Designed miniproteins, single chains, continued (4). Designs and how they scored, part 112

Each design is a single chain, and the fold is of that chain. pLDDT is the mean over its residues in the fold that is shown.

## One batch from the design tools (miniprotein)

Design m15883
Fold by ESMFold2-Fast:
Order: sequence, then structure tokens, then C-alpha cells
Structure m15883 (fold): chain A 89 residues (1-89)
Amino acid sequence: MKVEVEPLKTYPDGTYTVTVRNNSPEPTVIAVYGLSRETGKWYLLGVTTIRQGEVATFTFSGKGVKEIAVWVASVGEPPALLKRYVIEP
């Protein structure tokens, strides 16, 4: 895969990190979404653009998050779901 998502890292305080590396020669938009336990709706946790060889790290509270989805959109390619994580209560 041209874009790599590292394993979801969890911390004792209930924070999580998602780390994404772009191995593609094209700039790539990374968007991380969370599924709310309260509302059942997806909401944007973070979005950034990373260039070849760059890394993006998203840090957020897992409180009230049921699932996390990591999406990628590279120039000339359709948006793709890279990774989905289920957060246990």
C-alpha cells in the first residue's frame, strides 16, 4: 500500500493516536473520522495533507467514540478507506 497506517496506539488516560505515512510520490489527504456512541453519527477528528515520506499523527480522546475510520485521497485516485478500528467500552 502506498499509504501506511500504523497500529492504533492507546494510552492509560484514554487518548489514542493514529499515525499515517505517505510512501506515494503524490501529496495525499488523510482524514480521520470517529463514530459517536451517543449519536451514532460520524464526525471529523482530523484532516491534513502529507507529502512523500511525511508522517501525520492524530491524537484524540476515545471518550464516547465507538469506531475510528482512516480515509485517504491521493491526486488522481478515488478516496479509499485504509483502516477501521472498533473501540470497546
Scores: mean pLDDT 81

Design m15884
Fold by ESMFold2-Fast:
Structure m15884 (fold): chain A 78 residues (1-78)
Amino acid sequence: MTDEELELEVEASLLVMEVTVLELAGSASEEEIRKIEEKVKELEERLRETELSPEAREVVERLLEYVREKVEEFKKKL
């Protein structure tokens, strides 16, 4: 794995942990949702610009898709 691949996977995994904690807590504020959306967008832009192995790309894309689904669920509860 390149350092760039590892960094993207770690950051995406941290976002998954963050949305999981919010889901278990049963609440997310508008500010928390906005911060997560901004981080997802930044990681998606980096993913487009970064050369990744197909396996690493699939992992990061899957993690970000999960985070986006959770963000949309939180937004519907506001």
Scores: mean pLDDT 80

Design m15885
Fold by ESMFold2-Fast:
Formats: structure tokens, C-alpha cells, sequence
Structure m15885 (fold): chain A 98 residues (1-98)
């Protein structure tokens, strides 16, 4: 399990990701760059939820920098967010083909 300090670092980074996402949507920026330092389910869920919100706002140019640990296992929240993002991207692709 994560130490309390590791969990607090991940929660802080998740908040930074949410703040960057909110700023991008508010300012209507054409692209977003997100850097991940402390990778974990809390951070990845926040990232995926942020990407979903950016996609809904019409901001498709998102760059993510960060190393995912080779033994990383996504939890149900991370898996749900990933599926929702994939479904949104699939819908966008289908609409562009019409």
C-alpha cells in the first residue's frame, strides 16, 4: 500500500491536473500539456477525467508526459474513466466520417 505521504503527493498532483484542465477550458486554449511526476490511480483517474472534459470542450490536442510503472494495475475508477474517454473519442471519429 501507499504511505500517507505518497498518497498526499498523488492527491496534490491530481488537484494540479484538475486546475490545469479547468484553466484550459476557461481560456479556450487549443492544446494542453500535462506532466505526471507521481503516477498512480488517483493521478491517472484525475488525468483521464480531465481528458474527458477537454474532449467535451472541443480541445483534442492533449500531450501527456510521465512514466507509468511497469507493475501498475488500474483500479475500477481508472478503468471506468478510460472507457468513457475511449467511447467519446469513438463517437467523435464516427461524427467526422458523416
Amino acid sequence: GLSLEQLQRQRRQAEEVRERTERAIKEGTPSVHIELRDVGNVVLTALLEGMIRLEKAGIGDVTVDGDIPPDFTPDPATQRALRELQDLQSQRDLERRR
Scores: mean pLDDT 76

Design m15886
Fold by ESMFold2-Fast:
Structure m15886 (fold): chain A 95 residues (1-95)
Amino acid sequence: TEEYHKEIEKYLEPFVEERRKNKIEFKSRALIVVVDEDPEKAKEEALKKAEEKLKEGYNAVEVTIVTPEDFPELSEEERQKLIEEGIAAVKASLA
């Protein structure tokens, strides 16, 4: 639902806020949302898509990983953990 997508954006807010506070200008940004029942598969897919977007010339990539089919009612902690793990995996690939 639209409400579910807004919740996902809210969980990314601290990451976005940090970049705003640092006043880092990005030539272009890509937001990647990966939906999969298996968090490990979601991480692999997120890394693949992030690499593709970087090759396309995007200067920044943000990743959200969710498993709505098996976990339609994820707790805040569960969603945050999946998002943090996805972001960490992307950062590891970019570093």
Scores: mean pLDDT 56

Design m15887
Fold by ESMFold2-Fast:
Structure m15887 (fold): chain A 68 residues (1-68)
Amino acid sequence: MDEEEKQKKEEQQKKDKEALLKKIEALSKNPEQHPFAISMAEELLEISKENKDKKTIEKAEKLLKKLS
């Protein structure tokens, strides 16, 4: 019955993932920064898999596919 703690952790993780996703998008606009964007997208994918966040996993996979 510790749903309050679970919800707080989920919201914090969502914010962190959204911030990382925005960074990756910004880096992907500059061709010289694509390798860095790829590395960050791989990190986001790993974090999202640990959190079972399917929507963020899908977004990270799409970014990796576009950049590679």
Scores: mean pLDDT 76

Design m15888
Fold by ESMFold2-Fast:
Structure m15888 (fold): chain A 71 residues (1-71)
Amino acid sequence: SELERREEEIVERARALPPEKQEEVLRRVSEAALAAGPAAEEALAAGDEARLEAIARELIEEGERAVEEAE
């Protein structure tokens, strides 16, 4: 899928970064994931697949921004 491919690209790009920058990327993605937690739990409980996909897309976009900024 598009999101799976983009996630793989984020991982590969992050892997090429110095350890300090890898930690920064991981911190930003973790913060975004924590902030999205309540919305994701609500969507999962409701069976709202479209909202879950939207949340996943936003997290991937944040990961892409974090890696680009760290490069």
Scores: mean pLDDT 84

Design m15889
Fold by ESMFold2-Fast:
Structure m15889 (fold): chain A 85 residues (1-85)
Amino acid sequence: MELEKKRKEFAEWQKANAAEFKALADEVNALLETEELREELEKEVKEKDEEAKKLAEEGAEDPEKMKKIMEERKEFLKEVIERLK
């Protein structure tokens, strides 16, 4: 029951934060004016995705870890925006 409750809370958190993630992604895309910067970001995103997949497979059903991974991705997008400004 607790795991199902945490999954539901995580799903609600994702829905609530969807607009913010979209806004951050749109800003990053607007700042990526060169092919070199796009390739660098794609490499970093791929590395983050591989790490997230490994954690999801190892822990499988841990909504708290998934939330932390998503929060880290949000921070990563903010860092990219600051770096590109």
Scores: mean pLDDT 71

Design m15890
Fold by ESMFold2-Fast:
Order: structure tokens, then C-alpha cells, then sequence
Structure m15890 (fold): chain A 81 residues (1-81)
């Protein structure tokens, strides 16, 4: 049960990391719309990871992931404006 929650959280973290890399690439190419899109997807996966880590009892990690998700979402809004 707890091991499954941790595995699910890790899967979402890996997806968030992939979107973070794609956002960085798009940003460097001046494609701010694509960068914002990837940052929003990163935020979604970070929130899902946080949920699974909360279920696993990793409250501190879950809180940090929620904060990083908020920062990614805010940055996406700034880039899309």
C-alpha cells in the first residue's frame, strides 16, 4: 500500500521533470507559449505526486512539491501574458 503510493508519486515526479526540461528548451527558443504549456503540465504532475506522498506519510515532501507546483503555475501565467 505505502510502497504503491511512493511508486505512483515517483512516476508523477518523473513526468514533472520531463515537462520541466521541455519548458526550459521552449523558453530558450523563445517559444513562451509552449514553455507555459509544459510548466502547467509540470504543475499538474507535481500536485499528483504531492497527493501520493501525503498518502505515504511524507508530509514535508508533499508540502514542498505543492509549493513548487504553485511556482510553476505562476511562471506559466507570466510567460503566457
Amino acid sequence: MLEEARRRGEEHLERAEQHAKLAGQAYRQGDYVRAAEHLRRMSVHLREAARYYREAGDLDLAQRLEQTAREAEQKAEELAA
Scores: mean pLDDT 88

Design m15891
Fold by ESMFold2-Fast:
Structure m15891 (fold): chain A 105 residues (1-105)
Amino acid sequence: NSLEVLREKMEELAEELDTEEKVIDIAVVETEEEYEEVRRKIGRKIRELLLSGKRFTYISAIVTPDSDVNKFIEELEKGREAMRLNLERLGHAVLQLSDFKTKFD
């Protein structure tokens, strides 16, 4: 299962960054309405983590049934160094991956 491989790699990166809070979310959406609902839920989770004052890592992926999961894995690896830098500068690391940005932006 390609989604399980993506999840495992997201979890591996979160463990490597070793923050107090670690959150991994993968959502499969088929419509813009589902995408907007998931995006709102993600925004609320990030806000809650920011307000907690804790050092945290949050990695999310919003995929469609047609998504190329290998491209998500590639983007995850490209985001690795930026997340380390953000953790040093801000005390938190957030990476949001989405196929919908390309389709609806």
Scores: mean pLDDT 83

Design m15892
Fold by ESMFold2-Fast:
Structure m15892 (fold): chain A 103 residues (1-103)
Amino acid sequence: MLSLEEAEKLSPIELLAKYLEYLAKEDPKELEKILPGIVELLKGLEKEDIEIILNAILRGLKESGDKELIRKTIELLEEFAEKNPELKPVIQPVIDELKAALA
């Protein structure tokens, strides 16, 4: 976990991304609970911020090896991409990498 001094040096998006990566590794049950809310937040973000958040989640999930949480994340992202087709080019690479992690 980041110290307060280290946290003050990061943007809010970078702080959120580091927290989500931490949850995926150390507290996957908590990530599972908040994940639907995080996905909904993506709709209000710039493309670059979406990439930062999704890649942090991807890294944490790959390290955790939690196949159930990976499957749930794929389902949520596929549903979100279907509802927001303009964001599909940003989201699809993460979905593809998560699917590869299940193999």
Scores: mean pLDDT 81

Design m15893
Fold by ESMFold2-Fast:
Structure m15893 (fold): chain A 61 residues (1-61)
Amino acid sequence: GHAKNAEEAAKKGRGAAEAARALKAPQSAIDLGEQGYKAGKAGDYEKGSEYADQAGRLLGV
């Protein structure tokens, strides 16, 4: 949906960071997920989405 840009970017970043911690993922993946969430919270959804996507790929999710 159209709300994907804001909601999913922030949600994806948070979910990726939580999954990374639960899976004892590499620190780099955790860092990317955290930065994605921070960017999303700051309103930079484009960057937040990018970090979240990259963190998710590093996690294999």
Scores: mean pLDDT 65

Design m15894
Fold by ESMFold2-Fast:
Parts: structure tokens; C-alpha cells; sequence
Structure m15894 (fold): chain A 71 residues (1-71)
């Protein structure tokens, strides 16, 4: 699944501390994953964490809210 591939690439970038690359992959996973999927929820949670590390509090809050709605 294309969304799952982006989630995996985002997680690898996150482990390496490449937060900008990680965020891009997590955002692609969010776009491609079905809204009720575990892949989308996981991508939203990590996107929120990464956005906060990059200083984008508004984006982090938006992704956190979307993740709560999906759970």
C-alpha cells in the first residue's frame, strides 16, 4: 500500500532525526490512507509530534485533533 510505504519512510526519517523529511512522508501517508485506517491514525500522531519539534504548533494541534476524531 502506497500510504504504508510513506509511513515506513517517515518513521525511518524520524529515527534519524530528519524531521522535515519525516513530516513530508507522514503528510503523504495521511493523504493516501483511508480515513478510518490505522495507517492514517499513526501518520497523524507522528506528524503532530514532528510538527511540534519543527515549531509548528498550529499544524501539530490540527493533526492531534484529527487523530482523536479517528480513534
Amino acid sequence: MEAERHLAQGLLAYKKGDYETALKHFEEAIKLAPKDSGVRVTALKYAAKVARKLGDEEKAKKYEELAKEAE
Scores: mean pLDDT 83

Design m15895
Fold by ESMFold2-Fast:
Structure m15895 (fold): chain A 97 residues (1-97)
Amino acid sequence: LQEKLEELQARVEELRPSLSEEELAELAALELAELPAPPADASEEERRRALARALAVLLRKVLERRPEAKEEEIEEAIRKAAEISGVPEEEIRRLLE
């Protein structure tokens, strides 16, 4: 469990250029509240999709707090989330929608 939280914190760090440090601190609390628990015996593909869903939830919360965020920042965050999770950016965008 602790290891999974550290893994997600590391993944969120990859999105840092698109997020302020203050927003990352608030995301820590939101991440714990919104993070879906992946199945204990999930396959690599299932874990990848679980990570993608978690990242999409985090991005949605960030966008909710930053209604003035530039479209370029949003697209960059989506791209990084896709790269981090290993799913296409189109799928991240679909999950974010």
Scores: mean pLDDT 60

Design m15896
Fold by ESMFold2-Fast:
Structure m15896 (fold): chain A 65 residues (1-65)
Amino acid sequence: SEATKNILKAGQALADGNYEEAVKYAQKAVDSAQTEIANGNDATQELSAAQGLLRVAQQKLEEAK
C-alpha cells in the first residue's frame, strides 16, 4: 500500500539521520493511511505506525537544531 511504502521510507530516513526526509515520508504515510481508511480499507495499524514515526522524526529534527 501507499502508506506502507511511505512508512518504509520514513524508517530508512530515520536510520540514516535524515530527519527532515523522515518527517516528510512519515507525514505522507499518515495522509495515505487516513485516505485508505476513508475509502473503507483497514489501515489502522499503518496509521498508528506512521503517527509514531512522525512523532519520533519531529522530535529528532528539533533535537538536531
Scores: mean pLDDT 84

Design m15897
Fold by ESMFold2-Fast:
Structure m15897 (fold): chain A 106 residues (1-106)
Amino acid sequence: MVTEDLLAERATPRAVELLAQAADLFDQGARAAAAGDIEKATELAVQGAELVAEALEEMGFTEAAQEVREAIPDLREEMASLSPEELARRLQAVADALRRIVERAR
């Protein structure tokens, strides 16, 4: 398990850029979900998760990166089962968490 503090302490400039891009994708996904576009929200969230995995690999957390990638099919199923409002809320929470890590690392 990787904490926000540990991620901020280990963040390289490249990892910070990847996490910032992931935060933007999750934020866009939250807006798509709020608009009722669950398919677009899901694809944006998956792209965001892939960037989080790349950032974890960049920081040397190879096992955590693999766990994120392996979780993507389950995340797709979970997102499909959520209401648009709940999906938007969850994706926004992820975006906010990633932005806190980015700000702490800068």
Scores: mean pLDDT 83

Design m15898
Fold by ESMFold2-Fast:
Structure m15898 (fold): chain A 60 residues (1-60)
Amino acid sequence: KKKEEIVKKNKEAEKLIDKSSPGYKRRQRFRDYLTQMARKGADALGDEEGRKLLEEAEKI
């Protein structure tokens, strides 16, 4: 599933991204949402809310 690739890419990106950036907490929200959906066996990207969180997190 795409979720495992996105999780790894997001984790690697955080190593390069400044945590002081205002977008960091939005990316953390997406990560938390992705984790919760994965635990429930659902696709976070399938939900409109999950997609919005992803777009907000990556917009910086």
Scores: mean pLDDT 64

Design m15899
Fold by ESMFold2-Fast:
Structure m15899 (fold): chain A 71 residues (1-71)
Amino acid sequence: MLTEEQREAIIKELAERLGVSEETAAKAVELFEEDPSILAAELAKRLGVSVETAQEMLLEYASLVAQLEKS
């Protein structure tokens, strides 16, 4: 489980990197925490984004979480 500070940092980075709103990024992080195995198609449907954007969100989220765990 992410701390509040880690969640805020990830939301901001996802929004900036993917060109989505911070609200969309926040919802994505919530869904990732609820179901770490969530499929890109289900994520795209729930967020109202393309499957391509959802795939990029999954990849970037995994990378950001890995970076935080190394700190």
Scores: mean pLDDT 79

Design m15900
Fold by ESMFold2-Fast:
Structure m15900 (fold): chain A 58 residues (1-58)
Amino acid sequence: SLIKEAEEHRRLLEEYIRKSNEIVEKDKSREGILEGASYGVLAIGHAASAVSYEREAK
């Protein structure tokens, strides 16, 4: 179901944003910032996928 796919991507978006913030808060080193940014990129990918599935489901 396109709706279920969109919902799963919305859940992963929220989870990866949370992980990104937790990593950056705990590890302010260059490596911690880069790891947090990597989760941020994954979150953006899931946001784009969620919007795509939501538009298709309409």
Scores: mean pLDDT 85

Design m15901
Fold by ESMFold2-Fast:
Structure m15901 (fold): chain A 68 residues (1-68)
Amino acid sequence: AALDAHLEEVAARYGLSPEEVARIRKLLDATLDTLRDLGIEYTDEQRRAMGERIVEAFARQRAEDAAK
C-alpha cells in the first residue's frame, strides 16, 4: 500500500493517468522479479527510488514521443 501510494503521488506530479500508473506498476514488478532472480537484494527505500525513476523515465519518454 505505502509503495503504491508513493507511485501514485509521484505519477500525479507528472500528470500520469491511473492506467499509466498501472502499467508502471507492472514494469516495476517485472524489474523487481528480474533482480530477485539474479540474486540482487534491494531495500524498501531502493524499491521506492526505482519506482520514482521509472515514473520520471516514463513521463520523459511520453513527452519526447509527443514532440515528434
Scores: mean pLDDT 76

Design m15902
Fold by ESMFold2-Fast:
Structure m15902 (fold): chain A 91 residues (1-91)
Amino acid sequence: SIEKLKKKLEETKKRFEETKKLVEKNKSKLSPSQLKLIEENLKGAEISLKKAEEYLEKYEETGDEKDELKTLLYILVANSSITVIETILKS
């Protein structure tokens, strides 16, 4: 449902904001290689969240399953990138 997709997107956006805050707090403790990988995944998550928002808006207009699937895929990609960052921060 559209409501379930909106909830997943908002939860992922909240997770992303908290993760960015954790990166800022721990930045001085990270190696250059860890920081580079974190920065790449932060950019990836931001782009994927933007794409998820665009496809969700399109899905609300069209009702097309392709737009629903694209929304879900970009939410999944964003969450994957956030998980990489969280894993590095736990090391």
Scores: mean pLDDT 90

Design m15903
Fold by ESMFold2-Fast:
Structure m15903 (fold): chain A 80 residues (1-80)
Amino acid sequence: VPPGLSPEERATLRVFEEELAKNPEVRKIVLESPPNPTAEELEKIIALLEAVIPRLDPETAARYEKLLEALRKLKEEKLK
């Protein structure tokens, strides 16, 4: 069944892509990832976001934590 992302998860990623304009480190991570990432690729993105979040301002960090939850959920779907 297409796609690997729900409409809600895609909307979350689009909001995240707007935030990437404010943070080039995270932008590189997401833009270098395939449009429909595998569980392994999602693990890498999650790990990199977890490393970057503590260095962000609180508002941006909160938004990225919401994205992390969405990515973790997507990873669980990919593992099933």
Scores: mean pLDDT 62

Design m15904
Fold by ESMFold2-Fast:
Structure m15904 (fold): chain A 74 residues (1-74)
Amino acid sequence: SAALERLEALAREMFERGEITMEEYSEMWAQLAEIAREQGIPPAEASALLGELLLAISRKDEAALQAVLARVRA
């Protein structure tokens, strides 16, 4: 999925930089919403996944980041 590839690229870039811009936040949500639509993930769960991604990026928690991305891929 192009949306999944873009989400992973954005998450990695933000993680490495240690900064989240409003534009990247909006783009990440747009990609995650598309993935949720493709995979049948409820909006509430998609919102929770976004929160977990942002928390992992904010905390520089590589293990948490990889765990959330694995859940999005499934």
Scores: mean pLDDT 83

Design m15905
Fold by ESMFold2-Fast:
Structure m15905 (fold): chain A 97 residues (1-97)
Amino acid sequence: MEEELIKRINEELLRLLELLDEAIKDKSQEEQQKAVSKAVGLILRIIGSILDKDYEAAKEAAEELVEFALSVTKDEELKEKIKEAGERLIEAIEELE
């Protein structure tokens, strides 16, 4: 059902934000603000694209969000969790179409 897919998208977006916060917690306040700003911008693009029924654009923005989150950490365990959350997010977007 679409409602369950939207719920999954929201859950995986929140998980990616939590993982990003963990990845950047030891960085400067300025670096943390820049990372959060970029992530929020990408999340808004995902949501806006879903609202417009542009699932290809939503998927591209989701892939960019995952790549960004992976780029800010060297922790292999965090990278695995980010990849898993990203795969689930992209799968849910694909199921909407």
Scores: mean pLDDT 85

Design m15906
Fold by ESMFold2-Fast:
Structure m15906 (fold): chain A 99 residues (1-99)
Amino acid sequence: SLEEEIERDVEAMIATIEKIGEELKKNKETVKEDNPETPNNKAAVLYRLIREYLEALRAGTATEAQVRVAKALAEEALSLNPDNPLAKETLRLADELLA
């Protein structure tokens, strides 16, 4: 069914996002600020994803895995742009839900 296909795709996307989050953390540790263009592109993508996850967190429909991914995405976005208000709110809600 279409619903089963969508659910499988969402789970695959969550796994991919979690892996990307880990890769971004690793790259952040090793990369000096020599090429600011790359972090800006990644921050834009993370900002879009954070918005979608924030809606799920607010609705109370997020799984524990989604909450963990949202926290990782928010932490990465804040490392690239510390003044991102959406990332700050996402991190706060994710922390509250994991407590």
Scores: mean pLDDT 66

Design m15907
Fold by ESMFold2-Fast:
Order: sequence, then structure tokens, then C-alpha cells
Structure m15907 (fold): chain A 70 residues (1-70)
Amino acid sequence: SLIEKLEELLKKAEESIEKGEQALVRLATEGYLDLVREIGEVFKKNRNKSDEEKREAVIKYIKEKIKELK
């Protein structure tokens, strides 16, 4: 399910940025292009912030998306 994919992405993103990026690429290849685009927009909105703030914004977005879909 989409929720399971989001939970896996969240876990990988919390482990490291590289693992999060790898999980995001996998979601794109599996056809979750809208989700990948939405996460890209979170990075764009936070472009002038620190890398840590960008990471926190992405993690927050994924958590909120999981909650919305339940």
C-alpha cells in the first residue's frame, strides 16, 4: 500500500540522506511520481534553509501524509 511505502521511505530518510534518496528513486521507478514531486516541492519551499531544517521539513511532510491517508 502507499502507507507502507511512505513508512519505509520515512525509516530510510531517518537513517541517512543517502538511504532516503535511494528509497525515493525506487518509489519513482514503481510509479509513485506524484509523491516524489510533492516531496520535491517541500525541498523547493525550504531551499533557503539549512540542510537539517530541509531534512526535518521532509520528515514532517511524510509523517503528515501517512496520518492523512489513514
Scores: mean pLDDT 79

Design m15908
Fold by ESMFold2-Fast:
Structure m15908 (fold): chain A 81 residues (1-81)
Amino acid sequence: SMEEEVERLTQALLTLVNQMRAAGASDEQIYLAVKWEADEMLKLGVPKEAVIEILERVRSTETDPALAAGIEAYIAEIRAQ
C-alpha cells in the first residue's frame, strides 16, 4: 500500500540522516542528500503528495532547526511545481 511505502521510505530517510550525522556530515550535506533522495522518488513516479508526507515526517522528528527549515523550504518548492 502507499501508506506502507510512505512509512518504509520515511524510515530509510531517517536512517540516512542519522548515519550521516553520526559520521560528522554537515547540515548542508545532510540536506542535499535528503533533497537528492526526494528528487529520485519524484523521478521514479512516487506521487508528489506522498513525497511531501515523507518529508513532513522527517522534518517533524528533526531536532536541528536549520535542517528542519531547509526541508520545509524544499517542501514549499515541491508544492509550487
Scores: mean pLDDT 88

Design m15909
Fold by ESMFold2-Fast:
Structure m15909 (fold): chain A 97 residues (1-97)
Amino acid sequence: MRLRPLTPEQREILEETVREIFKLGDEYEKKLKEAGASDELITEFSMKVVGIIMRLVGDVVDLELAGTLTPERIRQLGEEALKDVKKLGEEYLEKAK
């Protein structure tokens, strides 16, 4: 099957969501540093945030290949990814104590 390019609306939603994920990740990294987390713990957190972004992009590609990709579905996947980043950040803050 041939991958079709994303529509301008689909691309914009995905790009905005990825930007929001990076911003949220940066906010949690700052909180982790303020809590006295080790560089190793902060690096582990950052790598897992990248994993969440990679999963989001992969899910969007899978929906495009299935012919079921919509702007609404990208928004839903983005909301789930943002919730995953927040959960991850709270878990890492608890580890930092």
Scores: mean pLDDT 83

Design m15910
Fold by ESMFold2-Fast:
Structure m15910 (fold): chain A 88 residues (1-88)
Amino acid sequence: SELEKAKEEIDKIFKETEERLKQVSNPDEIREILKEAIKKVYEIVKKYNSDFLKTYATLKLSELARKYIGKEGLAFVNTEIAKLEKEK
């Protein structure tokens, strides 16, 4: 139940992020929107401390990033996640 609610929160962030991404064409704005989404999603992942949510979030973030910034999307997501994990 709590994991399902966390997944719903993550899905809402993805939906809101994709609607925002549809309104912009500047590559720097796209990257800033994606960074904001990565940060918001990973705050939820950290709160619930679930390997399932971490895997789910990383997969969804990578798919979204690949859609909007192409082949570098996976590397971009992994780099931003690594930065957040070091900011403890």
Scores: mean pLDDT 83

Design m15911
Fold by ESMFold2-Fast:
Structure m15911 (fold): chain A 83 residues (1-83)
Amino acid sequence: SSVLEFTKLVFRALAIQTELYFALSNSSVSDDQRRALLKQAKDTIQQLQSQLSQETDPQQQTLLQNIIGSLEKLMGQLESKIS
């Protein structure tokens, strides 16, 4: 994949990670907002996994794997807060 496509995907993933962290830290976030964020996180993980399957650079593979793992952990924690 191109450097630009990789960079855009990484920045999108970091934005979702920040939103997940905020939702975990903020009691005013509604269950509907949490569900919407979880859907966005799942869609982002699927894009990251698709990119990983096509990635040949070992450093980029490691970065993608680490981001996926971080997002999955945060998603699991947020899911535990939904009614």
Scores: mean pLDDT 85

Design m15912
Fold by ESMFold2-Fast:
Structure m15912 (fold): chain A 86 residues (1-86)
Amino acid sequence: LEELIEAARRAWRVLARSLEESKDSKAHAIAAGQAIRVVAAELEGTEEAVLAALEDIARTAEELARRGLASEEAAEEVRRLAEEAR
């Protein structure tokens, strides 16, 4: 579980860092929302909750990269982290 939590935290940091570079206030709000999801999953303390949060971060990263709000490299790294954690 702790390794999975660290993977989710790392995925969020990768996405958040990419969104910070965008200077878009909506991108910043999305990063904050993803941070809340990671914290909620950690508080629930189940592997299923953490995996769900990690998958949601990966899906969000892909969508934001598609819209030009996050880098494609960041989305790819987040997707890889989600795949490796499964």
Scores: mean pLDDT 74

Design m15913
Fold by ESMFold2-Fast:
Structure m15913 (fold): chain A 96 residues (1-96)
Amino acid sequence: SMEEKRKRYKEALENDDVETLTELLIELEEERWGRELDEELREALRIYTEWLVELEKEGPLGSYSNEELFARMSPEVKRALELLAELEREELERRA
């Protein structure tokens, strides 16, 4: 259920469990788009998740401005987000 998924997400985030968070996000994206993610997209979600976990350790995610978030992104994180944005764009165009 969505409630069970939210509980697992919260517990994984509290434990800095990047592997479990990444697996949950992959499952959610695959359910959202009705397809399996390739290895490049799975790696992009891992990179993104690892970055989010490190940010949360420094302060609540909602406390950062867009400018602060962008400044804290490595080229690797930016590339990962570009791949995830491309996935969303392609899947939305396919459904239009």
Scores: mean pLDDT 81

Design m15914
Fold by ESMFold2-Fast:
Structure m15914 (fold): chain A 61 residues (1-61)
Amino acid sequence: VTLEITELPDGSYRITVTAADGRRAVFLYDEKKHKFTVLSSEIPLAEAFQLLVEAGEELTA
């Protein structure tokens, strides 16, 4: 799994999660509103969030 985070000028973040099989989910995180918005997902939301958590753990290990 791979995680790509792009910081946007308005203070939000575009987060792209790519699964091992190549499926992608794209999220928008608004830091000021503490809100997650799903922009597109080829993965069921539960699996997409699980992959995001796993990728985050790898980045902090």
Scores: mean pLDDT 74

Design m15915
Fold by ESMFold2-Fast:
Order: C-alpha cells, then sequence, then structure tokens
Structure m15915 (fold): chain A 73 residues (1-73)
C-alpha cells in the first residue's frame, strides 16, 4: 500500500467506527461505551491525518457525536 492508500483506508475505518458509535446511541448503549468507540475513531483519524489525509469531515462528525453523547448524561 502507498501512504495515500493507507490514509484513505484509515479515513474509511474512522467513519465506520463513528457509524458504530452512532448506532450505539440508537441502541441505548451506556454513554461510557459510546465515548470509548468515539475515542477509537479519534485515534484512527489521527493516523489518517499523519499519513496526509484530510480528516476535516471526520473531525466534524466526531464533535457532533460527542455533543449527542453529552445529552445522554
Amino acid sequence: LTPEQEADIYVALAEIQLAVAKLGIKRGDKPEDIERSIKVAEETARKAEALGADVSQVREDIENLKKEVEKLK
């Protein structure tokens, strides 16, 4: 894999991880469990960014999801 291909894979993976976290909200999972899923997505996004990916959309989605989780507390 080239660094560019690896970066694209990490962006896709971060988005999948956020989709799983969002599904957790709909399922009524514990806020702490959803927060852990978001943290995993954040770490994946950092790896993508380190490889040169534009993670602006992923970061926006992370921040929006964090706000949703805070409303569950």
Scores: mean pLDDT 84

Design m15916
Fold by ESMFold2-Fast:
Structure m15916 (fold): chain A 85 residues (1-85)
Amino acid sequence: MKMLQVTATGSDGKTVTGLGLTAEQASDNLATGLHMMEGVDPDAFKKKALPIVEKAEAGGIGTEVTEDVTVDGKTYKITAKVIEV
C-alpha cells in the first residue's frame, strides 16, 4: 500500500513531517503540524504545498519531489516521498 511522507524544513534546519494515504491527507497533516509549531497559516501553506505532493503521488512508490515554498516571508524546503507500507 502507498503512503506519502512529506517533510517541511525551515531555514533554521528544523523539520515537520506529515503522513497520509493521499496527497491531500499528507498535506493537511503537514500544514497542521507546521501551524502548531511555527504559527504558519495552514490554508496558505497547503495551497502551495499540495501541488508538490501531488507531483510525487503521480510518480508512484519510490518517487521523491523537493521544491521550496514561501509562506508569510518564510521559506520551507518541501520533500514529498511516496513510500510502500
Scores: mean pLDDT 85

Design m15917
Fold by ESMFold2-Fast:
Formats: sequence, structure tokens, C-alpha cells
Structure m15917 (fold): chain A 66 residues (1-66)
Amino acid sequence: MTQIQQLLDEMLASLKVAHGLSDEQMDKLAAEAEKMMGKSPLEDIDLFGGAVLFVLADEKTVKEIT
């Protein structure tokens, strides 16, 4: 519903600004999070948020090593 869509949009916009991500990086991050959770962000925004944070943590660890 509209409330979940607004929360999703606000969360993605906040993450993009906070982490300095490009549109392409945000799209890839969202796709990986959706893939990890196995369902639409609109069905479970809390799980999507957790999946996004997990993907960000993993990618950051890899970048720190390489």
C-alpha cells in the first residue's frame, strides 16, 4: 500500500545519500536484498531493510580486503 511504498522510497533515498551510492549501485543493492529475502519489499519492509544492511556489510568487508 501507499504507506509501505513511501517507507521504501524514503529508506532507499536515505541509504543512497548516507552511503554515497549511485543509482546503479542502489538498484543492484535492492535486487540483491530482494533475492536474499525471496519476496517483494512491499510484503515485508523490515526484512528488506535487514537484507539491505546484510548485503552492505558483506560488500564493505570484501572492499576492505581487496
Scores: mean pLDDT 69

